# Designed miniproteins, single chains, continued (5): the designs that were tried, part 101

Each design is a single chain, and the fold is of that chain. pLDDT is the mean over its residues in the fold that is shown.

## One batch from the design tools (miniprotein)

Design m19498
Fold by ESMFold2-Fast:
Structure m19498 (fold): chain A 80 residues (1-80)
Amino acid sequence: SALLKELEELLSKVPDLTEEDKAFLLEEFGRLSEEVQKKVLEELKKLLEEGKLTVEKAKKIILEASIEEGIELLREGVLK
């Protein structure tokens, strides 16, 4: 996925991000819908441009997106 590669390149610019955390975040991001992936990338890019992208913020954004999408799928009856 082009979006997954874009996230990988963006995460490589995050200081102090471990390879384990990077792999985890890429896997979680890969489970998101393409629409949500685009939204996440836009938010992360804005934080990077502002010099505010940290490991904690990257994790928060990706994990919150995963949780929100999971709730939406449960509401729609798609996820058990």
Scores: mean pLDDT 79

Design m19499
Fold by ESMFold2-Fast:
Structure m19499 (fold): chain A 94 residues (1-94)
Amino acid sequence: GLVEKALEIAKNATTDEQLLEALELTKEGIKKDPSQAELALETLEIALEKARTEEVLKAVLEAALELLNNTDDKEIILKAIGLIVRAIGDILNM
């Protein structure tokens, strides 16, 4: 699915453009198939770790918010909130 493709792109990403593509596919994929929430979370964690620009960090925030809107899993929600807090912290320190 879209989230599986996003995860593969994120794992192999060496450019901001590739990370932005992975994050956009993650948003689209989770809207279409909320059952892929765990794969979406993994993609967000990888993208945040590789993020070096405000543009990518903002895309992580948008994708994490989309994940929150499409899951009721407590563990995934708590991890997504943790990613949002980290991404905001990184933006503020740029």
Scores: mean pLDDT 88

Design m19500
Fold by ESMFold2-Fast:
Structure m19500 (fold): chain A 107 residues (1-107)
Amino acid sequence: SEKVLELLKEMIELIEETKEKIKEASPEERILLLAELFGELLDIVTEILSLSSPEEQKLVLEAFEEIKKKIEEIVKLAEENAPMEEIEKLFEKSIEIIEELIEKLKE
């Protein structure tokens, strides 16, 4: 579905924008940005699921569980004031998960 692929690309853009914003943010602002990101990603995933076949839904849900785990790790690292390089790596891994999902759905 072209609309599903469009929404997955919107998720990538949102993650990239949040990664850039978090670099300039205070510790408190980082937590708020991550909460906003998760809410927006959940809304997009809900729309994707409504447009997806049962086979696609399984792939989307599996990918979203992996992304959720990466965001939970990012939140912990942000709370611990960990190096930005570690946080950026987890954002990049989240993007990679979506890119792999896009390739699976194109086939």
Scores: mean pLDDT 87

Design m19501
Fold by ESMFold2-Fast:
Structure m19501 (fold): chain A 84 residues (1-84)
Amino acid sequence: SEVEKLLEEDQKIIEEAEKNPDSREATIKYVAAKLRLIGLEIDRLLTASDEEIEEYAKQVEEKYGPEFAELYRKNALRIRERAK
């Protein structure tokens, strides 16, 4: 139930940040919330291929630029490494 509440809270952060994409602070919070959601879906992330991670990173780059795509790549790989 606590995990479900955290997922709901992170989804609200994502939705609020999407309404204000010109705010650097809101964009950073958006990326952080997305990374937490990935962490909470650890089994899914552990089965994801490097190609799937890269495809999602390209989507982040398209929406928010290469800085945030690189942040996503680094954190996704670290989550996978820590789960070993």
Scores: mean pLDDT 69

Design m19502
Fold by ESMFold2-Fast:
Structure m19502 (fold): chain A 83 residues (1-83)
Amino acid sequence: SADELLQRANAIAVEHAKKYHAQGLSDEDIEKLALEQTAKELVPDSKVAEATELLKAAIDSSLSEEERQKAQEELAALLAASA
């Protein structure tokens, strides 16, 4: 399901973030690298940049709730197509 795919993506991102945090990286670098590595695990190479942008938009508190929800829906569709 879409919810299951999004939960899996979040779990992977959290584990990568913990790893980079333990290495002493900045919060900005942790976010960028964790989302990129999550995308690399879940989608083909040709879709990594798109998946990374959607992952970032899905959690971006500077965006509206509607914009975040649209990013989550697009991300779930991309993950489903890549499974």
Scores: mean pLDDT 85

Design m19503
Fold by ESMFold2-Fast:
Structure m19503 (fold): chain A 71 residues (1-71)
Amino acid sequence: SAAAQAEREAVRARIRELLAQALASTDPAEIARLAGEIVALANEHRDRHGYDPELEALVAEALDAIAARLA
């Protein structure tokens, strides 16, 4: 539906914002909190709308980038 598509786009935009904040941060505690927010958004979307391969790919990509930052 158009409403589900709009919500998916909003969630993707929010994940990208959180990723940008995490990559700009030098505080490991803040980076971990932002990663947790990305995971929470993904879980909330999955619970409401089911599995979305494109959203899951974006989440995996974002968490991989954050993990590389912390290594």
Scores: mean pLDDT 85

Design m19504
Fold by ESMFold2-Fast:
Structure m19504 (fold): chain A 94 residues (1-94)
Amino acid sequence: SAEELADRIVSAALNRDVDALREVLEGMVAQIKDPKLRALAQTEVDQIVEAVANGDLEAASGYLITLSEILRKEGLTEQAQALELAAQKLASSL
């Protein structure tokens, strides 16, 4: 479910487990068929991972929202909802 996927992202981010976070996000990027949107999504993953590594969870939340918009354009609605939920939890639950 989107909520279980969001909880995995939140857990990885709060633990600064950048490898686990990258694995989850790269799994979403791999589902993008448009190579231009995939390249944009990869840039957002790199920004999310960097923000989390630096402890900047507010910035990470913003980049998660940007990635969710790219996923929605590809019709990956459940994955986009998971990122929106993760962003909300990181911004409001800390």
Scores: mean pLDDT 88

Design m19505
Fold by ESMFold2-Fast:
Structure m19505 (fold): chain A 59 residues (1-59)
Amino acid sequence: MSKEEVKKKAKELVDESKKKAKAHGAEVTDEDLDVIAKKLSKETGAPYSVALKAVKEAF
């Protein structure tokens, strides 16, 4: 999978997390970003470090 596809999926997952947090009156935490990065890594096959960087850049 291309770096652009990983970044696109990262933005989608981060946006969903932000919307969910806002609906519950909560904030997205670094722990939430780590969970998203692990999910992105599993879905895309990208290394965890690449997924985590993409998630943090999307946040």
Scores: mean pLDDT 79

Design m19506
Fold by ESMFold2-Fast:
Structure m19506 (fold): chain A 81 residues (1-81)
Amino acid sequence: MEKLEKAEELREKARKLREDARALEEGSKKLFEEAKKLPDNSKAASLYSAGSILLSGADVSEMLARRAEEKARKLEEEAEK
């Protein structure tokens, strides 16, 4: 039964990581939308840069979430047997 507990913990980690990734992606989209409204290249460039940083963070969180979900799935399969 310990394997199911570990799987549940990993799924909770994955859920939080996916929530973080979604929040970062939403933040990035808002920054890109604001940049598109600005005629000032300087300000637009700063917003695009910030949005790119958020997207990088989202990508990392998504990768970690997928890894955690994969580990949880394997533990769940082992616990069923």
Scores: mean pLDDT 82

Design m19507
Fold by ESMFold2-Fast:
Structure m19507 (fold): chain A 92 residues (1-92)
Amino acid sequence: MTYEEAVRLRRELLPKALEEGDITEEQYREYLVLLELAEELGIPFEVVEIIYRAYLTKNIDLALENLKKLGYNFSKEEVEELIKKLKEKLEK
């Protein structure tokens, strides 16, 4: 994820989606955590979104398939570690 993409999501797109009712306040807070994790790990935001979906659905196999379709090479163990890091940030 580029710095410019992170700034636009954080300052423009997510606040507007919240104001327009496209996302809930809870979803807004969760998306901010996803952005922080992507920036801290230096990974694309799309990867963190796939990890977040795996966390919500408990479907790691689907996450692995979606990552592979986007050209990323993650192991099951790497996906589980990313889910753990995301969970720790969400459950503060």
Scores: mean pLDDT 77

Design m19508
Fold by ESMFold2-Fast:
Structure m19508 (fold): chain A 55 residues (1-55)
Amino acid sequence: GSAEKVDLDALAETARALRLTSDAQIRALVDTLLGSASEEFRARVEAYLREAVAA
């Protein structure tokens, strides 16, 4: 995927489907799916997923 918003929405759905509620679980998901992405992009996705799951 790219850094597009649509990738973040898909990852948020995956995190919710997996019932990921901890920062460590969300980080593990991002590391698994986006391990080759930039640190900045991974941090952004991690923050987005934490907000999406915590809401």
Scores: mean pLDDT 71

Design m19509
Fold by ESMFold2-Fast:
Structure m19509 (fold): chain A 88 residues (1-88)
Amino acid sequence: EEKKLRLKLELGRVREEELREGARESGIRLIPVFRREDLPQAEKEAAAAGGVTRVQIVLDLGEEIDWSDPEEQRRWRWYLERLRERRE
């Protein structure tokens, strides 16, 4: 389980690098988030980037969200919906 999660995180980093290269061509700065605890920090970084470059938070949480907790499930669902609305 831990080994599988570690591999997913490493694959996410490789994908992040590929996405960053593609985004560089498009003028978009990507901030990857692999853990729910990192999301507020990513938002702070996005805000600090100002209006100079378009910023997109890439969310690849996979196995980090505790879906058995209704309160946490509701909070994450609401937050992901907010991110989707901003993207559209």
Scores: mean pLDDT 51

Design m19510
Fold by ESMFold2-Fast:
Structure m19510 (fold): chain A 88 residues (1-88)
Amino acid sequence: MKEEEEKARKLLEQAANAKTPSELIEVQREAAETFKPYGTIVTDVVQMAVFIAYLTGDSELAFKMYKEAVEENKGAGYVFEKFLKHIG
């Protein structure tokens, strides 16, 4: 696995286990700092996936959406659309 995928998986697991908005905000800040070197698009994708993991409690679902977006060079909007298709 690529190092960036391992970092994303860890953050998404933390987000899925977060129970309060304060815990979510902490994970979001860690995600932004961790992924800053990978560029703005990837950072935005990770932050969207963090929200999805938090809302669903499903880190595997969020990781799948993150991975597909990064592999297709898509932004946070793509992750959001994938989530809407999953729940709709």
Scores: mean pLDDT 84

Design m19511
Fold by ESMFold2-Fast:
Structure m19511 (fold): chain A 68 residues (1-68)
Amino acid sequence: SVLEEIRKLVEEYQKFKEKYKDKNPELYRAYSILYAIKILELRGEKPTEGSQKAYEYAKKVIEEFKKK
């Protein structure tokens, strides 16, 4: 079900955020944004313009981290 998929994502994302919380706060924030948007998509909720801009910022931060 969608609810079980959301629950699993929330649990996995909490573990990911905790991993980076102290080591890389910018990456922690980027993952928090990415996962919030994924949950909205799974719920079928329409993202706002602000959410789309936040998502693009989060993707940029994660991509920059991967290049290092």
Scores: mean pLDDT 75

Design m19512
Fold by ESMFold2-Fast:
Structure m19512 (fold): chain A 92 residues (1-92)
Amino acid sequence: MMKELFEKQDKLSEAIEKVKEEVKKALEAAPNASVEVVQLIVAGMILASAGELKAAAENLRRAAELAEKEGLKEAAEHLRRAAEIAEEAAKK
């Protein structure tokens, strides 16, 4: 029981760290992103930090879609990768 809890915590921490790295790259690629994109990114990061990886993935995917519509292609690609990492981690 205890060993499984520690391993699960370590995997969750690694996933959150990778999500943060991709989000950082997205923000660096689009420092002028709209308030709406930034709000979705912030919501996704808060959810990821709380362990709500499925909800985090949904918010980050929505941020990627909006960023792509705004012409922020590189930021959208990084946000999609962040969403995929969060979704994969949510699969157990």
Scores: mean pLDDT 80

Design m19513
Fold by ESMFold2-Fast:
Structure m19513 (fold): chain A 80 residues (1-80)
Amino acid sequence: SLDDIRQQATGYLDQTTQIVNQMIAAGASPDVLQQMAEILLQMQDLVDQIEATTDLAEAQKLLDQTKQLLDQMKKIQQQS
């Protein structure tokens, strides 16, 4: 359902925010933090679009993009 997609999107955003906070606490380099900040901003924009849409197919497409950004965030964390 649309509500399930919105819940998943919020969950991905929460995970992304937690990764950023962990990397800040760990003293990650400014370059790494800049890359993470850019991904977080993109993810926030996608989540806002998911909350605004009433089209289930569009919401699913945006959710898939949100998941891809979370995977990119995890990759940056693993490489740091």
Scores: mean pLDDT 89

Design m19514
Fold by ESMFold2-Fast:
Order: sequence, then structure tokens, then C-alpha cells
Structure m19514 (fold): chain A 83 residues (1-83)
Amino acid sequence: SVRDKIDALLAEVRKFYDEVLPNLTPEQREEARRLLEEFEEEAEKLLNDPSLSDTEKLLRVQVLYIATVGEFIVLERQSKRKA
């Protein structure tokens, strides 16, 4: 189902979050938490939007997934350049 596919993307974002955390500064960990929470909130809103088809819901969550993982990578790269 579309819910199962979105739940899998949520699990993948959480996995990336957990993997980058030990490489981040305390300030960057707070930023990463904010990004994770925003992803989870927006994914839930998209999942519960009755105006969107299942295909549109999945596509929008996939775009959000790429953007969120990209931001985690940017934070980790910035941390490594300062260390």
C-alpha cells in the first residue's frame, strides 16, 4: 500500500538521521532533529490529504525524502570540514 511505501521512506530517513548524528556538532544535531521532525510532519500531512492520489502522495514524499537526506549530507560535510 502507499502507507507501507511511505512508512518505509520514514524508516530510511530515521536510519540516515541515526547514521549522521555521531558525526555532527551539538548545534547541527539540533538542526538535524528539526529537519527530521519537519519531514515526519509533512509526510503525515501528505498521507492524510484527501485531494491527492496515492501516486501523488508517494511522489511528493519521495521528493521530500531526497531533500531531507541531502540536507543531512550537507550538515555532515560541513562538520567534517570544520574538524
Scores: mean pLDDT 84

Design m19515
Fold by ESMFold2-Fast:
Structure m19515 (fold): chain A 81 residues (1-81)
Amino acid sequence: SHMEEELERQREEAVERMKGEGKKLVDFAKKNAKDKEAIEKALEGIEKTKQSGIEAGVTEEAEKIGKEFKEEIEAAAKAAE
């Protein structure tokens, strides 16, 4: 149905948006890995990105993507210590 096609399109767009925003936040965190405020802002951004995905109906993808980006940001911060 047109409704099912529209919902699938919206879900795909939500996933791609999360991946795009998450990559930007990871890149920002890696460039500012020694700046604790920058790392905290990047992690907050990942949580907001995850919440956006949950609200868009892609909860499992949002939780997985959010966890992976959070771990990457935390690893970059730890490596910079």
Scores: mean pLDDT 87

Design m19516
Fold by ESMFold2-Fast:
Structure m19516 (fold): chain A 92 residues (1-92)
Amino acid sequence: ITLAVPITDVSARQVSATVGEVTVTFAGPLTDADLAALEALAAEVAARFPGFVSVSARRVSDTVAEVTLTFADAASVETALAAVKSELETFK
């Protein structure tokens, strides 16, 4: 997966037992293609973990996107969040 705009910052947090959020800051305005690529990459990484249910990505501002990961149980959420964050940090 290729991003047109470089990533400057990635943060991840667990918002509930089964839901995590990854906040991604870009060096400039992100495109719809960048948002779709971000969602696809997060889905690919998260699907490696048991209990993965869904992923969604949304634009928070011109330069900030938020990826929400949902799992069937709590066992994989923290590890999956760390893996998604680490993968996205390779695009800095």
Scores: mean pLDDT 81

Design m19517
Fold by ESMFold2-Fast:
Structure m19517 (fold): chain A 83 residues (1-83)
Amino acid sequence: KEEEKKKRLEEAKKLAELLKQLKTTKDPEKQEEILEKLREYIKELEKEVEKNPEDLVTRAELEMMYMDLDPERAAELAKEAEA
């Protein structure tokens, strides 16, 4: 169990670093590359959630990462939070 949690934590750390790079790097080309990598990792997380629906933590991480990937979706979420 700890091994599985640690694995997900490491994945989350890598995703967080990519998100940080995305914010630091405003070059469209680099943003596209980072977004592609983030999308691949998100797909992996999605599969994990489907296989282990009991893992609410992984699901929450997925949702949080979507907020940074899509500014439009992030803005929509912020708007919904206001209402």
Scores: mean pLDDT 66

Design m19518
Fold by ESMFold2-Fast:
Structure m19518 (fold): chain A 102 residues (1-102)
Amino acid sequence: EVASRSLSLEDGESASFTLTVAGVEVKVTVRARDGEAIVEAEAEVKTVTISSSVTTRGEDIQARVDAALAAGAEVVVYTFAGRTRVDGRERLHLTVVARARE
């Protein structure tokens, strides 16, 4: 089971929100810095965070997610990041995903 949120940040911006996955509330903070989407998360269960950059390959993120779940994480919070441009400003378009162990 997965929950996700997509957002757009300028460098130095941050966003905080809650994702609910498999009945678990996960408090998420994500920051954009130098092409990286840095994610921090808090939940009542064993949670692992995996941050990414605009150059991180999706298959590498997925391998790290699978490894964290295999190592006993109950929830893994991870990001996919890409560059976009809106009204002449460069932004980081990112998706934050929370995946629960089945």
Scores: mean pLDDT 80

Design m19519
Fold by ESMFold2-Fast:
Structure m19519 (fold): chain A 76 residues (1-76)
Amino acid sequence: SADVEFFLEEARRLGLSPRDLLQLVARDLGLPAHPTLAALTAALKRVSDADIERRVPTPRGRRLARAAVAYARTLP
């Protein structure tokens, strides 16, 4: 998926692990800190496009948030 590829490339560009970038995106979406990757991905999977539009003020941030949700949906 183009969204998944974009997310992984952004993580590499920023020098972050995919998990660390998911945590940053979750924070920008106003989600609480999650102790496990499973809890983090479960929370991100519940985020809708409407939630992203409401919570994230910039087009670049919205693209990254959608990419993060798409990446989370590939995880168990």
Scores: mean pLDDT 84

Design m19520
Fold by ESMFold2-Fast:
Structure m19520 (fold): chain A 94 residues (1-94)
Amino acid sequence: DLEALRAEVERRIPGVRPETLDQAAMALGAYAAEEVQKRKGVENATEEDIKAEFRRRLLEAGASQETVDRALAAFKVEKVDGEWVIVRTADIEA
């Protein structure tokens, strides 16, 4: 999965060279959020639209279903300062 995701990130996002699956997933998630909000406009884009695009991008890049499910569980889509962003939410302080 990592090599396929890395190749897709390098193709879509110039200058980004992810070393881990987490880095590659974060980069593709950010790209998905940007592309959806450019197409629909920030006000018309929804969390579901961005999650669907993120899932689609991961699968098309060659990620396994397990990697896709883990990525969607580890990252949150939220609106910050008027823009949709991908945020890592895996760390809940106990």
Scores: mean pLDDT 75

Design m19521
Fold by ESMFold2-Fast:
Structure m19521 (fold): chain A 99 residues (1-99)
Amino acid sequence: MMEEEEELIRKAAELGNELYKEIKAAKSDEEQVEIAKKYAKELKEILEKAKSERVKRGVQMAFQAGAAGLPVEEAVELGKLAIYDPEKAEEKAREIEAK
């Protein structure tokens, strides 16, 4: 994996973690929707920088893991796993959501 691809995955994981924190602090459903729209726009910009479907998959997985409250380093590892082994990454993501 190239360093540039790892940087995009890390940015997505960090963005997801920020979304998780803001959603936790939100006091209404309306506030949660506005927060989600803001982060969806930023995620789209990261995805546009990804040059392959595999890297886009890694970026999306890292963001989702971060948004579920996973630490940045763990979300990055899950994103990397999604590039090489999407089935195993999806299995691990389901285990995280079940907790």
Scores: mean pLDDT 80

Design m19522
Fold by ESMFold2-Fast:
Structure m19522 (fold): chain A 90 residues (1-90)
Amino acid sequence: GSLRERVEQLRQEAKTLIEEAKKAIENGDIDSAKENIKRLRFVVNELEAMARVAEARGDTELAKEIRDFAEQVRKEIDKLNEELKKLSEQ
C-alpha cells in the first residue's frame, strides 16, 4: 500500500484505541486501559517513522500533517494517563 494508506490505517487504529481506552477507564478496567495506552504509544512511534519517510521523499506537507496527528495522539495519551492515575489512587 501507499504511505498515505498506511497513515490512514494508523489514524483509524489510534481512534479505536482511544475509544477502547476511554471505555476501559469508565469501567475501572486498569489493565485494559494500560494495554490500549501502550498500543497508542506504538501507533505514535509508527506515525513518527512515516513522517520521516514523507520528509525524506520531499513531501514536507504530508510529514507535517502526520506529525500534527501524532502530537494530537500524544495529548490524548497524556489525558488518558491522568484519568488512569486517578483510578489507581482510589
Scores: mean pLDDT 88

Design m19523
Fold by ESMFold2-Fast:
Structure m19523 (fold): chain A 83 residues (1-83)
Amino acid sequence: GKNSEYAMDSTISQEEAVGIVNSLKDAGYLNDAQKEILIDEINKNPGKIDPIYFGVRSVEVRTGKITGDEFVKMIIDQAKAQA
């Protein structure tokens, strides 16, 4: 029975993912529009974001291996593939 809502679908916590996005924006790796798009997707699909994939891509945007636009696209595409 689903009488207690466990975060069984949470591959990364919504709060943790939002915190990482805010940190990337504050550090200048993401702009306001990219931040809004990512937070919207995280809030719509809290259990669909792979924590390892998200973590690796966040390091790659911080190191300049991928752009902020590429990061946004990759995370959204990954979340949609889990839907």
Scores: mean pLDDT 74

Design m19524
Fold by ESMFold2-Fast:
Structure m19524 (fold): chain A 98 residues (1-98)
Amino acid sequence: SFGKNAEILGRLGGLSDKVIKKMVEYANTPEGKKRAEEAMTKYKLSPVTASGLAAAAVALEKGDKKLADEIIRGLSQASSDPSLYDKYKKIVEELAKK
């Protein structure tokens, strides 16, 4: 499930239980599932990465900008690649527009 994939990403990113709970909730929405499928298809992201970024996009759409940023930062920090923050932020912003 997209929620389980978002939970895995949140744990790998060292995110708090509170943030992970919201990631699971948002990834399991119809909007989260559609965005995760688009992220996998269009951006060729893994199901785990796609589900986490989809949750961030749902958060951004709902006005929870802080949660969206925390998810993006967690993902980029887990990879130890600072360039991924800008890449994933752009993807989340593009997903949130739809």
Scores: mean pLDDT 83

Design m19525
Fold by ESMFold2-Fast:
Structure m19525 (fold): chain A 100 residues (1-100)
Amino acid sequence: SEIEKKLREIKELLEEAIRALRAGDVERALELVQRSLELTKEIIEKEKDPKLKKALEGLKEVLEQARRHLEEGTPEGIRRAETLLATGRHEVEVILKELE
């Protein structure tokens, strides 16, 4: 399905963002998180299932928090962002399993 395809893309973008942070590339991680947010917003706008929409809105909040910490660019902010991105990746995996 189109939603499953976009969710798999979000998962891959978040995994790439975590790898970028581990390599010290904060700018690349921020770009990947922004792309993940855009895709998440697109799914939310088209989604009619209230349970799935609420889960996606939760994912959006986690990703927006990660983006803010990356924009601050402090070592503590980067560590918090990595944890939030791992949380977001896990949330995407849970949503994908529920769609199977």
Scores: mean pLDDT 89

Design m19526
Fold by ESMFold2-Fast:
Structure m19526 (fold): chain A 90 residues (1-90)
Amino acid sequence: MKEIEEKKKLLEKGIELAKKALKALDDNDPLKAKEYLREAAKILEPVDPEASQLLNEAVKELEKPEMDKDKVKALVQKAIETAKKKLEEL
């Protein structure tokens, strides 16, 4: 009931922030992407720990001197996919 609605809101917000991070990466703004990914990971931790872990791995990849943009995008997309699956199961 109320708990399910709160979980849905957190999953939806996490997905939205992860999508904003992907857009920031496409706009060549890795600092803004990192900010969105950190916030998304924090929001998703209580409702989808798997998605949170993937987003934290994406943040670590962004902090490398030789950043692999494709790897970051793949991790973020996988996190979005796991969060969407949890949202559909609610």
Scores: mean pLDDT 84

Design m19527
Fold by ESMFold2-Fast:
Structure m19527 (fold): chain A 70 residues (1-70)
Amino acid sequence: SELEEAKAKVEELYKEAKERIKEGEDFNKVADEMNEKLSELLEKIKDSKVKKEVAELYHEKLNELEEEYL
């Protein structure tokens, strides 16, 4: 489904961000670039409810990164 595919993309962004931070990249730089990629993902989603759920999942994942690395 569109929701499942979009959630998989959020998990990919989370994995990428986590590895980049582990490799010593600045948290704020990584977060800014991931926010840009999220915006691109959201533009491709047609269903407004799917957009909302995807954005909420990303917010949860960003909070997990902040708790682990900040």
Scores: mean pLDDT 81

Design m19528
Fold by ESMFold2-Fast:
Structure m19528 (fold): chain A 85 residues (1-85)
Amino acid sequence: DKKIEEAAEKLIELLKTTKPEDLGDKLLVEVGKVLGVEEPANISKKEFLEVLNEALKKLGLEELSDDATSDEISEKLKELYEHVR
């Protein structure tokens, strides 16, 4: 999906300069805008996981399962940040 790939590239771009915790709502809003979500800040966990897994795949990192917890997603975002910073 082209939109998922574009959103993954945007996620990587944001994480090159800013920690996930410092991005807060901006991370969800920017990713959601690329995906065409009507309310970008309300992006679903499933949609965000698809974007995160595409970013991980692009960088040769291990993807998360569809059942990944919010804590696992947060840890993976930190790992992705450490990889691309």
Scores: mean pLDDT 78

Design m19529
Fold by ESMFold2-Fast:
Structure m19529 (fold): chain A 88 residues (1-88)
Amino acid sequence: SLLQRALEKLEAALASKAPELEELAKTDPEAAEKKARELILEVMREKLSEEEREAIIEKLKENIKKGREEGHPAVEELEKLLKEVEKI
């Protein structure tokens, strides 16, 4: 699955930076969210194929729709990520 491979690449990159992001989130949650988004965008530009990026974009749209229906607080960050990803 293209989506599964793309998610594995993103998860690997986020896992390597998780301790740094968690520490930043304790003092500046907004900066931690921005740094995580920047890391995701870097992986999407440099590590993912066009088809893998398209699979992630479709999954982001799905998650945003579901999050809006459920009132999930992460929706705003997912919408910011989608906007930046669509520029790639």
Scores: mean pLDDT 82

Design m19530
Fold by ESMFold2-Fast:
Structure m19530 (fold): chain A 95 residues (1-95)
Amino acid sequence: SKLKELTLKYAQEAADKLIAEHPEYRDYVEKALEFLKKWLEENPDATFEEIEDALVRATLYLYYQALLDGKEEVAQKIVDLFSEALRKIKEEYEK
């Protein structure tokens, strides 16, 4: 419960930040969040490691779309936001 709530909270925060700076990526970001939310609903007992893997998959999807569009700056922002979200989830989970 707590780990799922933290994951949804910080994934949404990262998504909101990306959409605010790059609104053209809204549809891709919303699709990635939908996949993550469905995965968490289907995996209620997921470990931190399994959640990290799911976040990596969602992040790589967005990263790949940015690279295909030739938007290296967006790709870098996606990596930075992923790192921040994962750090926040881990810090709160380990408390």
Scores: mean pLDDT 85

Design m19531
Fold by ESMFold2-Fast:
Structure m19531 (fold): chain A 64 residues (1-64)
Amino acid sequence: DAVKRLEELLERDAREMEEAFKEDPEILEVFREYRERDGPAGGILAGALVASFKRKGLPIEPFK
């Protein structure tokens, strides 16, 4: 099943992203919350968006 294979690959990538996000506790918290709620793709996307918002000085409260 292609969907199952994609989820397995995303879970692996999510574990690698979690390690990278450990440098910033706020990004890590959002990543973990969205991963738990929306699955690995949700965690990865939310973590990346929060990292981008922090880089641009935008508020991240809506993700918490």
Scores: mean pLDDT 77

